# Designed miniproteins, single chains, continued (2), part 55

Each design is a single chain, and the fold is of that chain. pLDDT is the mean over its residues in the fold that is shown.

## One batch from the design tools (miniprotein)

Design m5908
Fold by ESMFold2-Fast:
Structure m5908 (fold): chain A 62 residues (1-62)
Amino acid sequence: MSVEEKAALIARVAAHMGFELTPEMRARIRAVAERLPDWSADEIVALTLDRERLAALLASVP
């Protein structure tokens, strides 16, 4: 997956989990996507089962 494809998928997962997709949140999602080179689509989708992990990943980027 490209960075753009990962960012789009993470954004969809975040919205599904109740996160508001503000410009700041979209920037955090892109930064997370750039830091996850080895993550598959299945691993990103699995974040729908772990809101705490998703929140921690989004908080780990400026």
Scores: mean pLDDT 78

Design m5909
Fold by ESMFold2-Fast:
Structure m5909 (fold): chain A 92 residues (1-92)
Amino acid sequence: EKEELIKKAAELLGIEEETAKIAAEALALSAKTRKLGKDVELSEEELKKIEEASKILEEKVKKGLDKEGAEYLLKAAELIAKEWGIEAGVGK
């Protein structure tokens, strides 16, 4: 289910599935830091991938982000957050 949401988001946003997965994970981590009020320690490789995913998403937003693709990405992020025990909400 989560993999299908990531794949659908990637197709609609015109990005790679791994990039969509990292973007969804970044959104889930954002929700965790908001709830705890603390930093989440990420490896240098994870930070680099999140930065690259953020740049791609920002570029897509400037060109007109597909609303349906964004909705699938948020749903995937919510599932990831739930798996990580985060219940503060995602995308805020």
Scores: mean pLDDT 65

Design m5910
Fold by ESMFold2-Fast:
Structure m5910 (fold): chain A 81 residues (1-81)
Amino acid sequence: SMEDITDKIMAGIELAELLRKEGREDEAEAALESAARTFRRMKATASPEELAQALKEIEEWMKTLDEEVRERALRLLEEVL
């Protein structure tokens, strides 16, 4: 479902930050690439209504993140848009 896809994107970004905190930089990069790939598939397959709802959920989630993490998440999403 679209909700499962947005959860997967958010989980990928969170995993990347956890891995980066542990110094596991290559694995963090792989997690971000996986999140970006999921976002690209979402954009390709979602209806305009589903995409709008997914972006709203991601925006609300980003408001809970530290500024540095939020900036990296925004950069990833902007590269896919």
Scores: mean pLDDT 79

Design m5911
Fold by ESMFold2-Fast:
Structure m5911 (fold): chain A 61 residues (1-61)
Amino acid sequence: MEEIKKKAQEELREASLKAGQETRDGIAANPERRQEWTFKGLSLMVEARDAAKKKLEEELK
């Protein structure tokens, strides 16, 4: 049970890191579009957090 909670949190963290890394790679490839990538990255992270919160609540039930 506690391992499920830990895994959910770890997956959330990895998803956030992956989104951040992908954003950085995109900026590095197209620095002229840095602002666009930054906004998209933030939006995706917010949605990922929302989804992870729902998943955690379901796992706890």
Scores: mean pLDDT 72

Design m5912
Fold by ESMFold2-Fast:
Structure m5912 (fold): chain A 87 residues (1-87)
Amino acid sequence: MLERIKKLIEEVFELAKKKYPDLDEKVVEEMKEKLIKFAEEVVENGSEEEVRAVELALRAQAAYLAGDKEKAEELAKKAEELYEKAK
């Protein structure tokens, strides 16, 4: 699971750089590192629902950045539902 989530994080940031090429690379790298650490903590200590919610949220962001708005909205709603269920 963690390796798949890390690959999704890498994909999201690569797509973000392509869509917003003037993004500060240092800020992007810091945000990426923080998100990876957060994902590692959720995979190690979080519930199954929280892990699935993080994966779906990352997939939603990747879809949005790739221009697939409908898929992004669908995945984001599923992620929100799983977060609500995990509480």
Scores: mean pLDDT 79

Design m5913
Fold by ESMFold2-Fast:
Structure m5913 (fold): chain A 76 residues (1-76)
Amino acid sequence: SATDKEIEELMKEAEEILRRIRRALQTLPAADRARFTARALELQREFGEAYLNRDVEAMKRQVERLRELLREAEAL
């Protein structure tokens, strides 16, 4: 279905953003790395919950939050 394709695209996008976050965190001081890691894990957990509920709008919101976290991490 169209919904299934959208969910697959959102999953791929979230995985790509998380990969980029992990790469950015490797260059940060330990305290910053710990703080960003905790935030990424929280957002990943919320994304997983939305995925299990097939809540496309919630998944989209979590992807945007992951993008914001990535921008913050890359700005340091």
Scores: mean pLDDT 89

Design m5914
Fold by ESMFold2-Fast:
Structure m5914 (fold): chain A 63 residues (1-63)
Amino acid sequence: SLSGELVGVAGEGEPEGSRLVLTLRTPDGQEVRVTLERGRDVSHTLDITRGGVSGPVLLEGAR
């Protein structure tokens, strides 16, 4: 769980926004769209281990 490789997962961005959608680059050179849920009452969250990301996130357009 090393977030140093990925840039752009440092937070949730907008405090009023329901979700934060961002595009990350993986070490493989792929772009992954990640939806970061805010509210802390998310039942469908997952960790991204591809880039060493740790934390509650919703992955979109991956694999």
Scores: mean pLDDT 43

Design m5915
Fold by ESMFold2-Fast:
Order: structure tokens, then sequence, then C-alpha cells
Structure m5915 (fold): chain A 117 residues (1-117)
């Protein structure tokens, strides 16, 4: 559907540092998990979300949570960070979509930019 976009959003903690990642529909949760584990992240929350550009609603399609060597307080901070990252990402995508351009005009602009490269 042209008006619905799917993403994977992940947040994690390692060595007292917070990590966040947003990737496109072509990635799997397992691939994102592997990338976080390669960074030494042992506690993380990963969500596959769908953003509806018309209703501006986010739907959670899948959720995966892993918690190793973290406190309940750190897990609550991860949940808050995940919600904030999703909110900021949603606002960014909606702002890009709502720059007074139709989907056809965006596609024409992208085609012209590709032809210039």
Amino acid sequence: SKNKLKFIVAVGIANNRFYSKVVGEDKTIEEVEKELEELGVTAYIIRRIELDLESKEVTVLEEFEKAENVTEEELEELRKLLDEVIKEFKELILKLHNKELTDDEVNELLAKLIEKL
C-alpha cells in the first residue's frame, strides 16, 4: 500500500550506553538482533511497526524483548526511549511527506534527482 510504510525500530543498552536503530521493511528482526549483539548489546527491545501516512497512526506488528544483565529501571528507560524514537521518526516521515508535495510530485522529484546523477 502506497500510504503505509513498515519499519523495524530497536533500542538497547550496553556498557551504560543506549543504542537506537531504525531500518526498512527488507530487514528481519533476527538480522537487527544479530547487529545489536555484535555491538555487545545484551538488553534490547525491537518492534516492527506500520505507519499509516493518512491516519498518522503507528501499529505495532511484532515485538521482541531481551533482558540480560539490566535492572527493571533500565528496562523502563529502554521502553521510554523506544517510544520516543518511534515518535521522532514518525514526525520526521510525516514532515517529509507533508512538504506540500503529492506522492506523484515526490516520485517525479526523485526521478529528476536520479536522472541528474
Scores: mean pLDDT 76

Design m5916
Fold by ESMFold2-Fast:
Structure m5916 (fold): chain A 63 residues (1-63)
Amino acid sequence: GAGAAAAAGAEALATSMARFNERLQGLSASGSGSASGDTSAVATITIDGETLVSNLSAAQALA
């Protein structure tokens, strides 16, 4: 039922969250560095954020 679909979506979301968190942690570590590095890290986090939103939308569609 809906629980199985939600579980599959939650797993995809969790994977996306893990990637987002890893990139955010990288940005935090790099934040004491140059603005150039920060710009690149922010772009990567933004992409991961869009993937997270996409997976959330997919999870909602599956539910």
Scores: mean pLDDT 64

Design m5917
Fold by ESMFold2-Fast:
Structure m5917 (fold): chain A 65 residues (1-65)
Amino acid sequence: GPSETQRLIARRELARGEAALAAVRAAPTDEEAVKIAQSAGITATNKAEAIAKLEARIARGRELL
């Protein structure tokens, strides 16, 4: 299973991912949502894709906890 160090990193990445997801959801345009997602390391073409990819990344992070 994951080490304690990996769990601590995963918890911090989960918190950052959740903050990025909240910011993407609050974005009024696809362009702004895509830009926010890119700052979090996610490549997307629109807001819906950015949300889906961030949710998938968050889910993967939770598997390490």
Scores: mean pLDDT 82

Design m5918
Fold by ESMFold2-Fast:
Structure m5918 (fold): chain A 57 residues (1-57)
Amino acid sequence: SEKEELEKAYYEAFLRYQESSPEDRAEEIKRLVALGKKLQELVGNVVFSRDEALKYA
């Protein structure tokens, strides 16, 4: 489903963010926040680690 694909993408983006160098971190956070917002709009619920990502929006 679209929800499952977005959750998968968000989790993968979160892993990239966690493993990123300081120079790449800003771009990874931006990507993570965008995916988190899409998932929030679709689901209307808090998802894994989304609250942490949203504070960077």
Scores: mean pLDDT 70

Design m5919
Fold by ESMFold2-Fast:
Structure m5919 (fold): chain A 67 residues (1-67)
Amino acid sequence: SMAERLAVLQLALDLAEKGLDTETMKEAMRQRLLEAGFSPEEVEAFLKYHGVDLTALVRLLAERAAG
């Protein structure tokens, strides 16, 4: 959807402001997932499987927010 694409773009810009290297982006994604209430084990599994997939991150965060 357009809303999902805009959310991905906004998240990409927010993460890029912290650093463009993969490790800095992964650390920012890790913190975002922890703040959303995911366990450290769930966060590490996500990063191992998806890496810097911002679309997957946006979808996971939206599912968490929905219930």
Scores: mean pLDDT 78

Design m5920
Fold by ESMFold2-Fast:
Structure m5920 (fold): chain A 61 residues (1-61)
Amino acid sequence: SALDKAKRALARLLEEGAPVDETTARLIGRALGVPEEKRPELIKLAKDAASGKLTADEILS
């Protein structure tokens, strides 16, 4: 799904040491066509990853 592709994109960025934040999640969500109802989930994952609460593997789960 588009959400799963977006989660993989966030996980890849995090593993590569690239910045992940709410803005990054919004841009990825729009680019990959994630439904608006699912975007808060993607944004939450990016915020938790940025604060060190989630690993790349946890984003994919």
Scores: mean pLDDT 81

Design m5921
Fold by ESMFold2-Fast:
Structure m5921 (fold): chain A 115 residues (1-115)
Amino acid sequence: DPRVRAAIERLLEKSDLSEEQRRRLLERGEAPIMIELKKGEEIDLITDPGLGIRVGDGALIHVIKGELAVKLPSNPKPTILKEGESLFIPRVEPGTKLVGVSEETVFYLVTWPGR
């Protein structure tokens, strides 16, 4: 879908990603969604019914306001993303969680199939 590709390209202009990561997003990425979390609100990427993310799918997170904590099951400490920062998750595992750290946190989420 050319409109989806154009939306991803606009996000990639703001993201420090490798050429391989950019290529994967442009070829396979779904439409970016905007998510807003209040302080202490949590989303589980696999179990959240609104996201439709499956185990092994990829995800890109880009923060546009506030601070987001990304809890990866392979990392004992959360990764904190500040405004303008991105995280490329090549494979979403069960227990991957996003938590609003600021009073208001707004971010884009782009997902792609891991099939």
Scores: mean pLDDT 80

Design m5922
Fold by ESMFold2-Fast:
Structure m5922 (fold): chain A 78 residues (1-78)
Amino acid sequence: MSPMELLGRLVRTLVQTPSVSLDQVGEVQEKLIRAIERKDAEEVLKTVDSFIESTDLSEEQRKEIRRLGEELAKRIES
């Protein structure tokens, strides 16, 4: 799966999360696009972790979002 396909899945997950606003989705998406363009895996992980820590999410939602973020980071490092 390409980095952009993984980003698409992550964004879809955020859009489907009731506690997440479209403005928050847009901010996260913009930061992740920039990190992908720069091949900055650390920035991907920081963006995802900051989002998880600042957002009211269930344990299962946190695990899935973190999993997708880690997959995205690995893909851009490779």
Scores: mean pLDDT 83

Design m5923
Fold by ESMFold2-Fast:
Structure m5923 (fold): chain A 63 residues (1-63)
Amino acid sequence: MTLEERVRGIFEANGRTPTDEAIRELVRIVGDDLGLLALHTGKLIQHAGDRPITVEDVRRLVG
């Protein structure tokens, strides 16, 4: 299982659908620290509310 697959799983477990580009950008910025990936995933979900999570959201909150 890739980091991208694990991050997607966290979003889906919270009823959210990120873009593939957003997942790739998040993993690129954070790296392989699963704790930090989970933390930033939570921040993105909170920020986006009920709209789709985009690469621009990742760049604003994480980058």
Scores: mean pLDDT 80

Design m5924
Fold by ESMFold2-Fast:
Structure m5924 (fold): chain A 94 residues (1-94)
Amino acid sequence: SEELKKEIVKLAKLFRELARYVLENYPDLADEVSEAVQEIVKAINYIEEGDFEKAREHFKKAVEILDKLRPHLTPEEQKLADEIVKEGEKVLEL
């Protein structure tokens, strides 16, 4: 549906914003950020294919990596991380 597509686009945009912010401030975290980005991309691709079970699996992996990064994040970056998790949970009905 068009509504689901809008939610997916919003999730992708929020994640790209967080990834850019972290990479600009913490280049030493590039490998972990790259892994989280790959997991989110996989989750979004599975949503587009209608495979919500696999989408949830890959989203959970991305959140697990994000949780490891949280101690290194600024308050603004943590707010973005919280919004990504909430938006993802809404889209994936977690």
Scores: mean pLDDT 79

Design m5925
Fold by ESMFold2-Fast:
Order: C-alpha cells, then structure tokens, then sequence
Structure m5925 (fold): chain A 67 residues (1-67)
C-alpha cells in the first residue's frame, strides 16, 4: 500500500540522516560533538525524505569508491 511505501521511505531517510551526519563528520575530521551538531543541522534543514535518501545514496556511492 502507499502507506507501507511511505513507511519504508521514512525508515530509509532516518537511517541515511544518521549516516550522512557521520560521513560528513568523518570527512571533516570532526569529533562526537561535531557529529551531533551536523545531525541537528540536518533535522533543522526540513529536507524531504526523498532528498535525504538521494543524498544518502550518493554519499554511500562515494564511500564505496574510497574502499
């Protein structure tokens, strides 16, 4: 159903939100406080779930290229 699809998108966005904050903190050499600040900035950005998933997929592809 459409509600199930929206639930999956929301779950993926939540996972990628944390991943994006961690990946950005890693790339910038930030500590745990810097990671927490980036996560709060993402929460305040009001990006759509689709935008978060697209950014997360791109960051994951960049990480895979570095391995």
Amino acid sequence: SDLDQLGRLRSRAGFYMKFLAGYRAYKEGLDQDGLAQLYQDLLRSQKSHEEIVEEGDKAFDELKADL
Scores: mean pLDDT 78

Design m5926
Fold by ESMFold2-Fast:
Structure m5926 (fold): chain A 90 residues (1-90)
Amino acid sequence: GMMRARILTRTQGNQILLTITLDTTPDQATQLGDQLTSFLQSQGYQSTSTTDGNVIRITIDADPSQSQDISQLVSDFLQSQGFDVTTTLL
């Protein structure tokens, strides 16, 4: 079956908070979290992440107006890794 990823995007002041739930193993989630953080940094976003089980939490220092663009970048990355992605913006 297709592996699923769910992205929840929130804004808080001058930060964008992503919660990514992956239908994968904790080891793969940790590796993907590190890769996503590096990818976002390569796109010019100051980013930090933590991974707990299959949930990746990413904090990005960015204007809230960038939330849709950032959510799309992360969605595209996860789709390239073989995930079927659902996004929610709050």
Scores: mean pLDDT 88

Design m5927
Fold by ESMFold2-Fast:
Structure m5927 (fold): chain A 75 residues (1-75)
Amino acid sequence: TRTQLIEEAMNAASKAVQAAKEGNIEEAEKYVKRLEELAKQLESLGLTGMAKLMREIAEKVRKEIEELKKKEEER
């Protein structure tokens, strides 16, 4: 259902953000990919606002991942 898809997207968003906060690049990348998949599904169902929100969260987490990777390369 649409509700299940939204709940799945929100759960993936929470896990992506948490993984980035913990410095877990692998886990954060995994959930960012899941968020992008879910955003496409939400958009195909006409839930464009939710899809936009999921993409914004994915973009924010991707930025955090880039910063974490830069810190690893410096060390």
Scores: mean pLDDT 83

Design m5928
Fold by ESMFold2-Fast:
Structure m5928 (fold): chain A 101 residues (1-101)
Amino acid sequence: GMMKYNEIKKRLEELLKELEELIEELEKKIKEGKVTLEEAIGVLLRAIGAEIDLEKIEEELEKVELSEEERKELEEKIEEIREKIERLKKLAREAMEKVEK
């Protein structure tokens, strides 16, 4: 129903925003040579956590009655979030390699 659609949409938008902010911060720190191993590991762990969060949202989405338009919108956001998670994992690995003395 409409209430479940709005709830899932909000959760996806909040997750996307968090991932975009983490990507931007990590890219900046990598460029400036200021990334720490602790920060890189922390970002990698958050990316893994976000992947688990996304899997839970997808499981909920399969149980919800949605219009075709609502489903398409949420599926597009899920794909965008998956892309951001993979990018964040790659950046975290690159950051870890750059802090190796």
Scores: mean pLDDT 85

Design m5929
Fold by ESMFold2-Fast:
Parts: structure tokens; sequence; C-alpha cells
Structure m5929 (fold): chain A 97 residues (1-97)
């Protein structure tokens, strides 16, 4: 999922930079802002995973998705669904360990 998203972003942004040189500066600024959001969301996800004392990659990915969704202002209903999924993943990981 995350690797596929990164590849898709790289492909789309590369195409946009090549196709629209006049919008290149705006595209670069947008990429920098997105990367900053991604970095901040990842840092928050890592901190939360440490608080939970869970080293499961699925939990980390779900926490990362939650923080990205919150920062991008996704609808509350979608955020609630991600939070529910995260709780289910955490409970499953705890039962298996």
Amino acid sequence: MLDEVIEEINKELGARIRAKPDSREATIRAVAEVLRFIGDALDEAIKEAKKLNINDPEVLRALFALHVARRLGWPQEVIDEIEKLLKEIIEKVKKEN
C-alpha cells in the first residue's frame, strides 16, 4: 500500500513536471508541502506506536493513515472508520502475542 502510493505519486508528479513546465514551481511547492505532512504524520504514528508498545508494521501503517487523514481534513466518518479498523488491528495483534 504505502510503496504503491509512493510509486503512484512519483509517476504522477514526474508526468506533471514534464508536461507543464510553467506550473513546475507550484508543483514543487505542493510536493514539498505534501512531504512535510507525510513526515509529520509518520513522526506522530511512530510516537503513538511507542506509547502502545507495539512493533507491528500493520499497526504502524494504520496509525500513519489515520494521522495523514486527519491532517488532510478527510470527512469525520472516514476518520472514524480508520480509528475502528486500527482498534481491531491492535486487538488482533495483542491476542496473537
Scores: mean pLDDT 71

Design m5930
Fold by ESMFold2-Fast:
Structure m5930 (fold): chain A 94 residues (1-94)
Amino acid sequence: GAQVALEAARLAEEVGHPATARALREVARLGPDEEEVQQAQEVKRAAEKILELEKKNDGKPLDEKDRKELLEQEETIGRGGSGLVEGIRRRRAE
C-alpha cells in the first residue's frame, strides 16, 4: 500500500504535479486504505504514460492524438490529487 503511494508521489512530482505528490506522501504516512491504493495506482499509471509520451516526442511537438492523451493523463493526476486531499481532510476530522 504505502510503497505504491510513494512511487506514485515520486512520478507525480517528476511530471509537474507537486500538490498530488504531497497528498500521496501524506496518504503513505497515514497508511492508505484500498481506495487510496487504487487512486495511487491510477496516478502512477497516468504519470508513467506522460513520461512515455515525452520520451517518444523528445524535442519535438506532440501530434494531436498524443497531445489529447497528455491532457487526459494530466487531468487524471489532478483529479486523483484532489480526491486524496479530501480523503485526508475527512480522516483528520474524525
Scores: mean pLDDT 82

Design m5931
Fold by ESMFold2-Fast:
Structure m5931 (fold): chain A 75 residues (1-75)
Amino acid sequence: MRREREMTGREAVEEVERLGGDSARVSEVIARAAAAPPGTVLEVEFLTRDGNLLRVRAERTEAGEVKITLTEETL
């Protein structure tokens, strides 16, 4: 099963920490996206404690915002 949610940077860090992922790495990716040119997309992937694939996508939009999407996939 695949679950995808758009969320704030803080929510993404908290959710990743809850699932047993590297929340510090997520914070770094979000910070890098915020400093990057519009159109930049950065992703990190790791396994949750339950063995699911967790992907965090940070996109610097053309409007200068950072859009964060968290996707969890059952392997």
Scores: mean pLDDT 79

Design m5932
Fold by ESMFold2-Fast:
Structure m5932 (fold): chain A 71 residues (1-71)
Amino acid sequence: TEELLEKMEKEDEKYREELKKSGFVPPPRRLREYSDEELEFIGRLLVGRAPSPEEQEAIREYIEKLVLEEL
């Protein structure tokens, strides 16, 4: 369920690492709250259809975990 979000985060980290190796200072990463509409959109992107309530909850839980880890 969270595979695409993890892939996107991994790609971002890769580019940030390349920038640091080149001597550039990337801006700090920002985690933000996602609305129900955004979670539904992400779910559709991940599963190719409207996400089930269980899938929406899994996405929300993953995002909350990322926010808490960043704080």
Scores: mean pLDDT 60

Design m5933
Fold by ESMFold2-Fast:
Structure m5933 (fold): chain A 70 residues (1-70)
Amino acid sequence: LSEAEKDAWIAALRAHAAGLVAARGASPEQRARIEAIVAETEAAIRAAKTREEAIAAIRKAMDEIHDILA
C-alpha cells in the first residue's frame, strides 16, 4: 500500500463527501459531523498498513455519512 494510493483515496473521499453535502443541502451541524468523520478516516487511511484496513475505514465513513444525510 503506497502513500500515493493513500493520497488518491483521501482525495476521492473528500470530493465524494463534499459532493454529497452540496447535493443534499446539508445543515451546518451535518456538515460538521461529516468533516469530523472525514478527518478520522484520513487518519485511519494514513495509519493503515494494508489495503483491507484502508477500504474498511472508507466503507465505515461512507455508511456514517449516508446515515447523517438520510
Scores: mean pLDDT 86

Design m5934
Fold by ESMFold2-Fast:
Structure m5934 (fold): chain A 93 residues (1-93)
Amino acid sequence: MERERRIREVEEDVEALRALGAPQWLIDALRRNEGLPPEEAELRLIAEIMGVSVEEAREILEKMRNADSPEAERLYRELMSHFREATAKSLAA
């Protein structure tokens, strides 16, 4: 049940993102993680955005969960910086 719902939600997100002109790499990443549990999908997406391994992405998420507010904010800003860079690079290609 949950997996089928997750797949449907991902496809709906893909259609919405495609209509908004989202870069192909983001659509491909979402589809590659389609049907996975949310935690695993999140780890894989973060790994692709940051250009790190899934193991490293797991460590980053764990640090964010255990960090104080300033450290969590710093990690979030780093993640957003990588996301913007990846998006800009895809747009330029």
Scores: mean pLDDT 65

Design m5935
Fold by ESMFold2-Fast:
Structure m5935 (fold): chain A 78 residues (1-78)
Amino acid sequence: MEKIEEANKLLREAFQGILEGKITLDEAVKMIEEAIELAKQDEDPVLRDVAIHDLTEALEKIKSAKNVEEAQKIVKES
């Protein structure tokens, strides 16, 4: 779970940055992509699969946002 814990921390930091308007959408996308790569390194195949699925869903939602305001709405609804 160490890699999944680090991945979830990065996702939380990306979401917090979006909510506070401190990061760009491109920066948030990169942080979530890094979180997915960390989750892929976890030794538990079941927990890894769940984490990758959740992180990929978050990534797709953020990529669908046209601006930071839309991304903030997505984060609040997630």
Scores: mean pLDDT 82

Design m5936
Fold by ESMFold2-Fast:
Structure m5936 (fold): chain A 80 residues (1-80)
Amino acid sequence: SKETELAKTKALAVNIAMETEAIVLQRQNPDIPQEMKDELFNLIKEGRKKIKEAKTPEEVENIMRQYQEQFERLMEKVKS
């Protein structure tokens, strides 16, 4: 539906912003362990895949909430 397409477009924009934040963090902190970098970028890729596969606006919203929560937890762990 048009509503699902709009929800996906907004969610993909947020996903790209998260990827940009991860890139900036990596550039500011080059000593971040490779395992943490891999976890961050795999989370972003998996989120993007799930957003694209979603069939309703509600699914998109639920996916975004879950992946944003996971991203924030991982970012907090990296900064600690």
Scores: mean pLDDT 86

Design m5937
Fold by ESMFold2-Fast:
Structure m5937 (fold): chain A 81 residues (1-81)
Amino acid sequence: SASLLAKGEAYYQLGLKYDKQGDYITSAYYYSLSSDYYFQSGDYLSSSRYAQLGGDSLKKNGDDKGSQQLYGLADQLRSLA
């Protein structure tokens, strides 16, 4: 759906905005929402990429456990592509 892709892109842009501000928790949240909307659209490669970016944000925040969970999700999503 074009509307799902538009929402995915909008949340990705919010993830980038908060990453640039050093708000890594909010960045990871928006990257995770972007990943979910791309998953719903059938774009598993983009879904995987944005889950990976969420994991990177949590790692920057010192949340190694949350980071590893999102990296694991990204690997699963990549296997569907």
Scores: mean pLDDT 90

Design m5938
Fold by ESMFold2-Fast:
Structure m5938 (fold): chain A 72 residues (1-72)
Amino acid sequence: KDKIEEAKKLALDAIDKSKNLQEAITNVENALDSFLKENPDAELEEKAQILKRSIGGSTSLEDLKKTIELVL
């Protein structure tokens, strides 16, 4: 519950700090991987795998944000 909410905030913050789509995708993946190493959670790990498969196809920063909001 709380871990998923925190991970969502970190992913969205990573997008806001990014200058382009490719950087945002990389920063989101890195933020989720780092968070999961410190905060292992089976539900979040499954959601992170779904998110990683989906975000590679994002066409804009807004599409990426929508995907994160829908998955997390």
Scores: mean pLDDT 82

Design m5939
Fold by ESMFold2-Fast:
Order: sequence, then C-alpha cells, then structure tokens
Structure m5939 (fold): chain A 94 residues (1-94)
Amino acid sequence: EVEELLKKADEHFQKAIEYARKGDVKKAIEELLKAYEHLLKAELLAPEDERVKQAIERFKGEAKKLLKHYGGEEAAKEFEKKAEELEKKLKEEA
C-alpha cells in the first residue's frame, strides 16, 4: 500500500513535468498537489518510514525547482501555499 502510494506520487509528478513543459503551469501545480497528497497519505500509513520521509523531501525540492523554472517565483509560492493547506487538511481529518 505504501509502495503503491509512492508509485502514484511519481506518476503525478511526471504528469506535472509534462504540463509544465507545455506551458500549462496551473495543471502542473494540480498534478504536483495530487503527487503530494499521495506522499502525505503514505506518511500517515508509515510515519517512521525513512523511504517516505526521503521521498517527501526530494519531492518538495524538485517541485519548487520545476515551478520556478517554468512559472517563476509566483508559481512556486502558489504551490507552497496550497501544499500547506493540504498538509493541514489531511492531518486534521486523519
């Protein structure tokens, strides 16, 4: 189940790269948020799993780099704000 969530996160991250390359920064942000949701769900299932912790850290770095490159600082900030909202929602509802 954790492995499946990590795989789904990677699938959505790859879609985000494709949308960003096409200039669809808004869809790229949507796909990055879907990837992040799967990672956060994996963390809830396995909070002490080092693989999950490393995947989240790597994802956050790569997502910000991708959005800054294709959408500038504002796109990266928009993702960061929505990611914080998603983190709060999932932890409060878990």
Scores: mean pLDDT 85

Design m5940
Fold by ESMFold2-Fast:
Structure m5940 (fold): chain A 70 residues (1-70)
Amino acid sequence: LSEEELEEYEAKIEEALRAEDRERLVEIIKEMKEKGLTLEQINEIIRRAADRINSERAAELAGEALGEAF
């Protein structure tokens, strides 16, 4: 994936976290997994998005979605 594509995924994850859309977040994670991203890479992208939101609920949703997708 290009740097631009990674940035787009990070933005999509941030939007899903802000909307508290767990189902959408799982879909995004699965799409990234299908494109060959590792658990470590996906976790890093999610961490950056969640850090910008700085919300306990966002962190909870991120953990739940990551667990369901893997």
Scores: mean pLDDT 80

Design m5941
Fold by ESMFold2-Fast:
Structure m5941 (fold): chain A 77 residues (1-77)
Amino acid sequence: SKQQYEQQGQQLIQQGKQLLQQGNYEGAAEKFSQAGYYYSKSGDFEKSTEASTQSARLLISLGNVQKANQLASKGFS
């Protein structure tokens, strides 16, 4: 049902937030992406977009952090 999809989305957001607190940014991005899918299935397109955007931003940030660490190890900061 629509309500079950909404609840699954909310649960996945909570799991993503817990993974962020543990420093697991890739795992958090995956959970937020999954939440976006379930919110879309529930018809909650605003929350779907927010969750998908958060996932994308985390993956971009992770890529930027990895690049910054690579540059720092070469004497760039």
Scores: mean pLDDT 83

Design m5942
Fold by ESMFold2-Fast:
Structure m5942 (fold): chain A 85 residues (1-85)
Amino acid sequence: SLREELVRAAEEAARRAVEEGVAEDEAEAVEAAARHAEGLADLLSTSARPEEALRLLTEAARAAAAGDAAAHDRLLAELGELVRA
């Protein structure tokens, strides 16, 4: 499911952040990322376009996991516009 893909991508992004020295405790960072991703998915599930919103969020998480900060920022901006429309 998109939610499972989102959580997996968020966990991978957290592991990258630890490898880059941004966070010290990998287990804590991964657990926090998973909880945050699930909370965002729950919030988006009540939006007017839940499937599209969840897809954009999942793509943003994958960009973060790949280290593509520019793509991550662009996709979150697109998500913000979609949710506001």
Scores: mean pLDDT 82

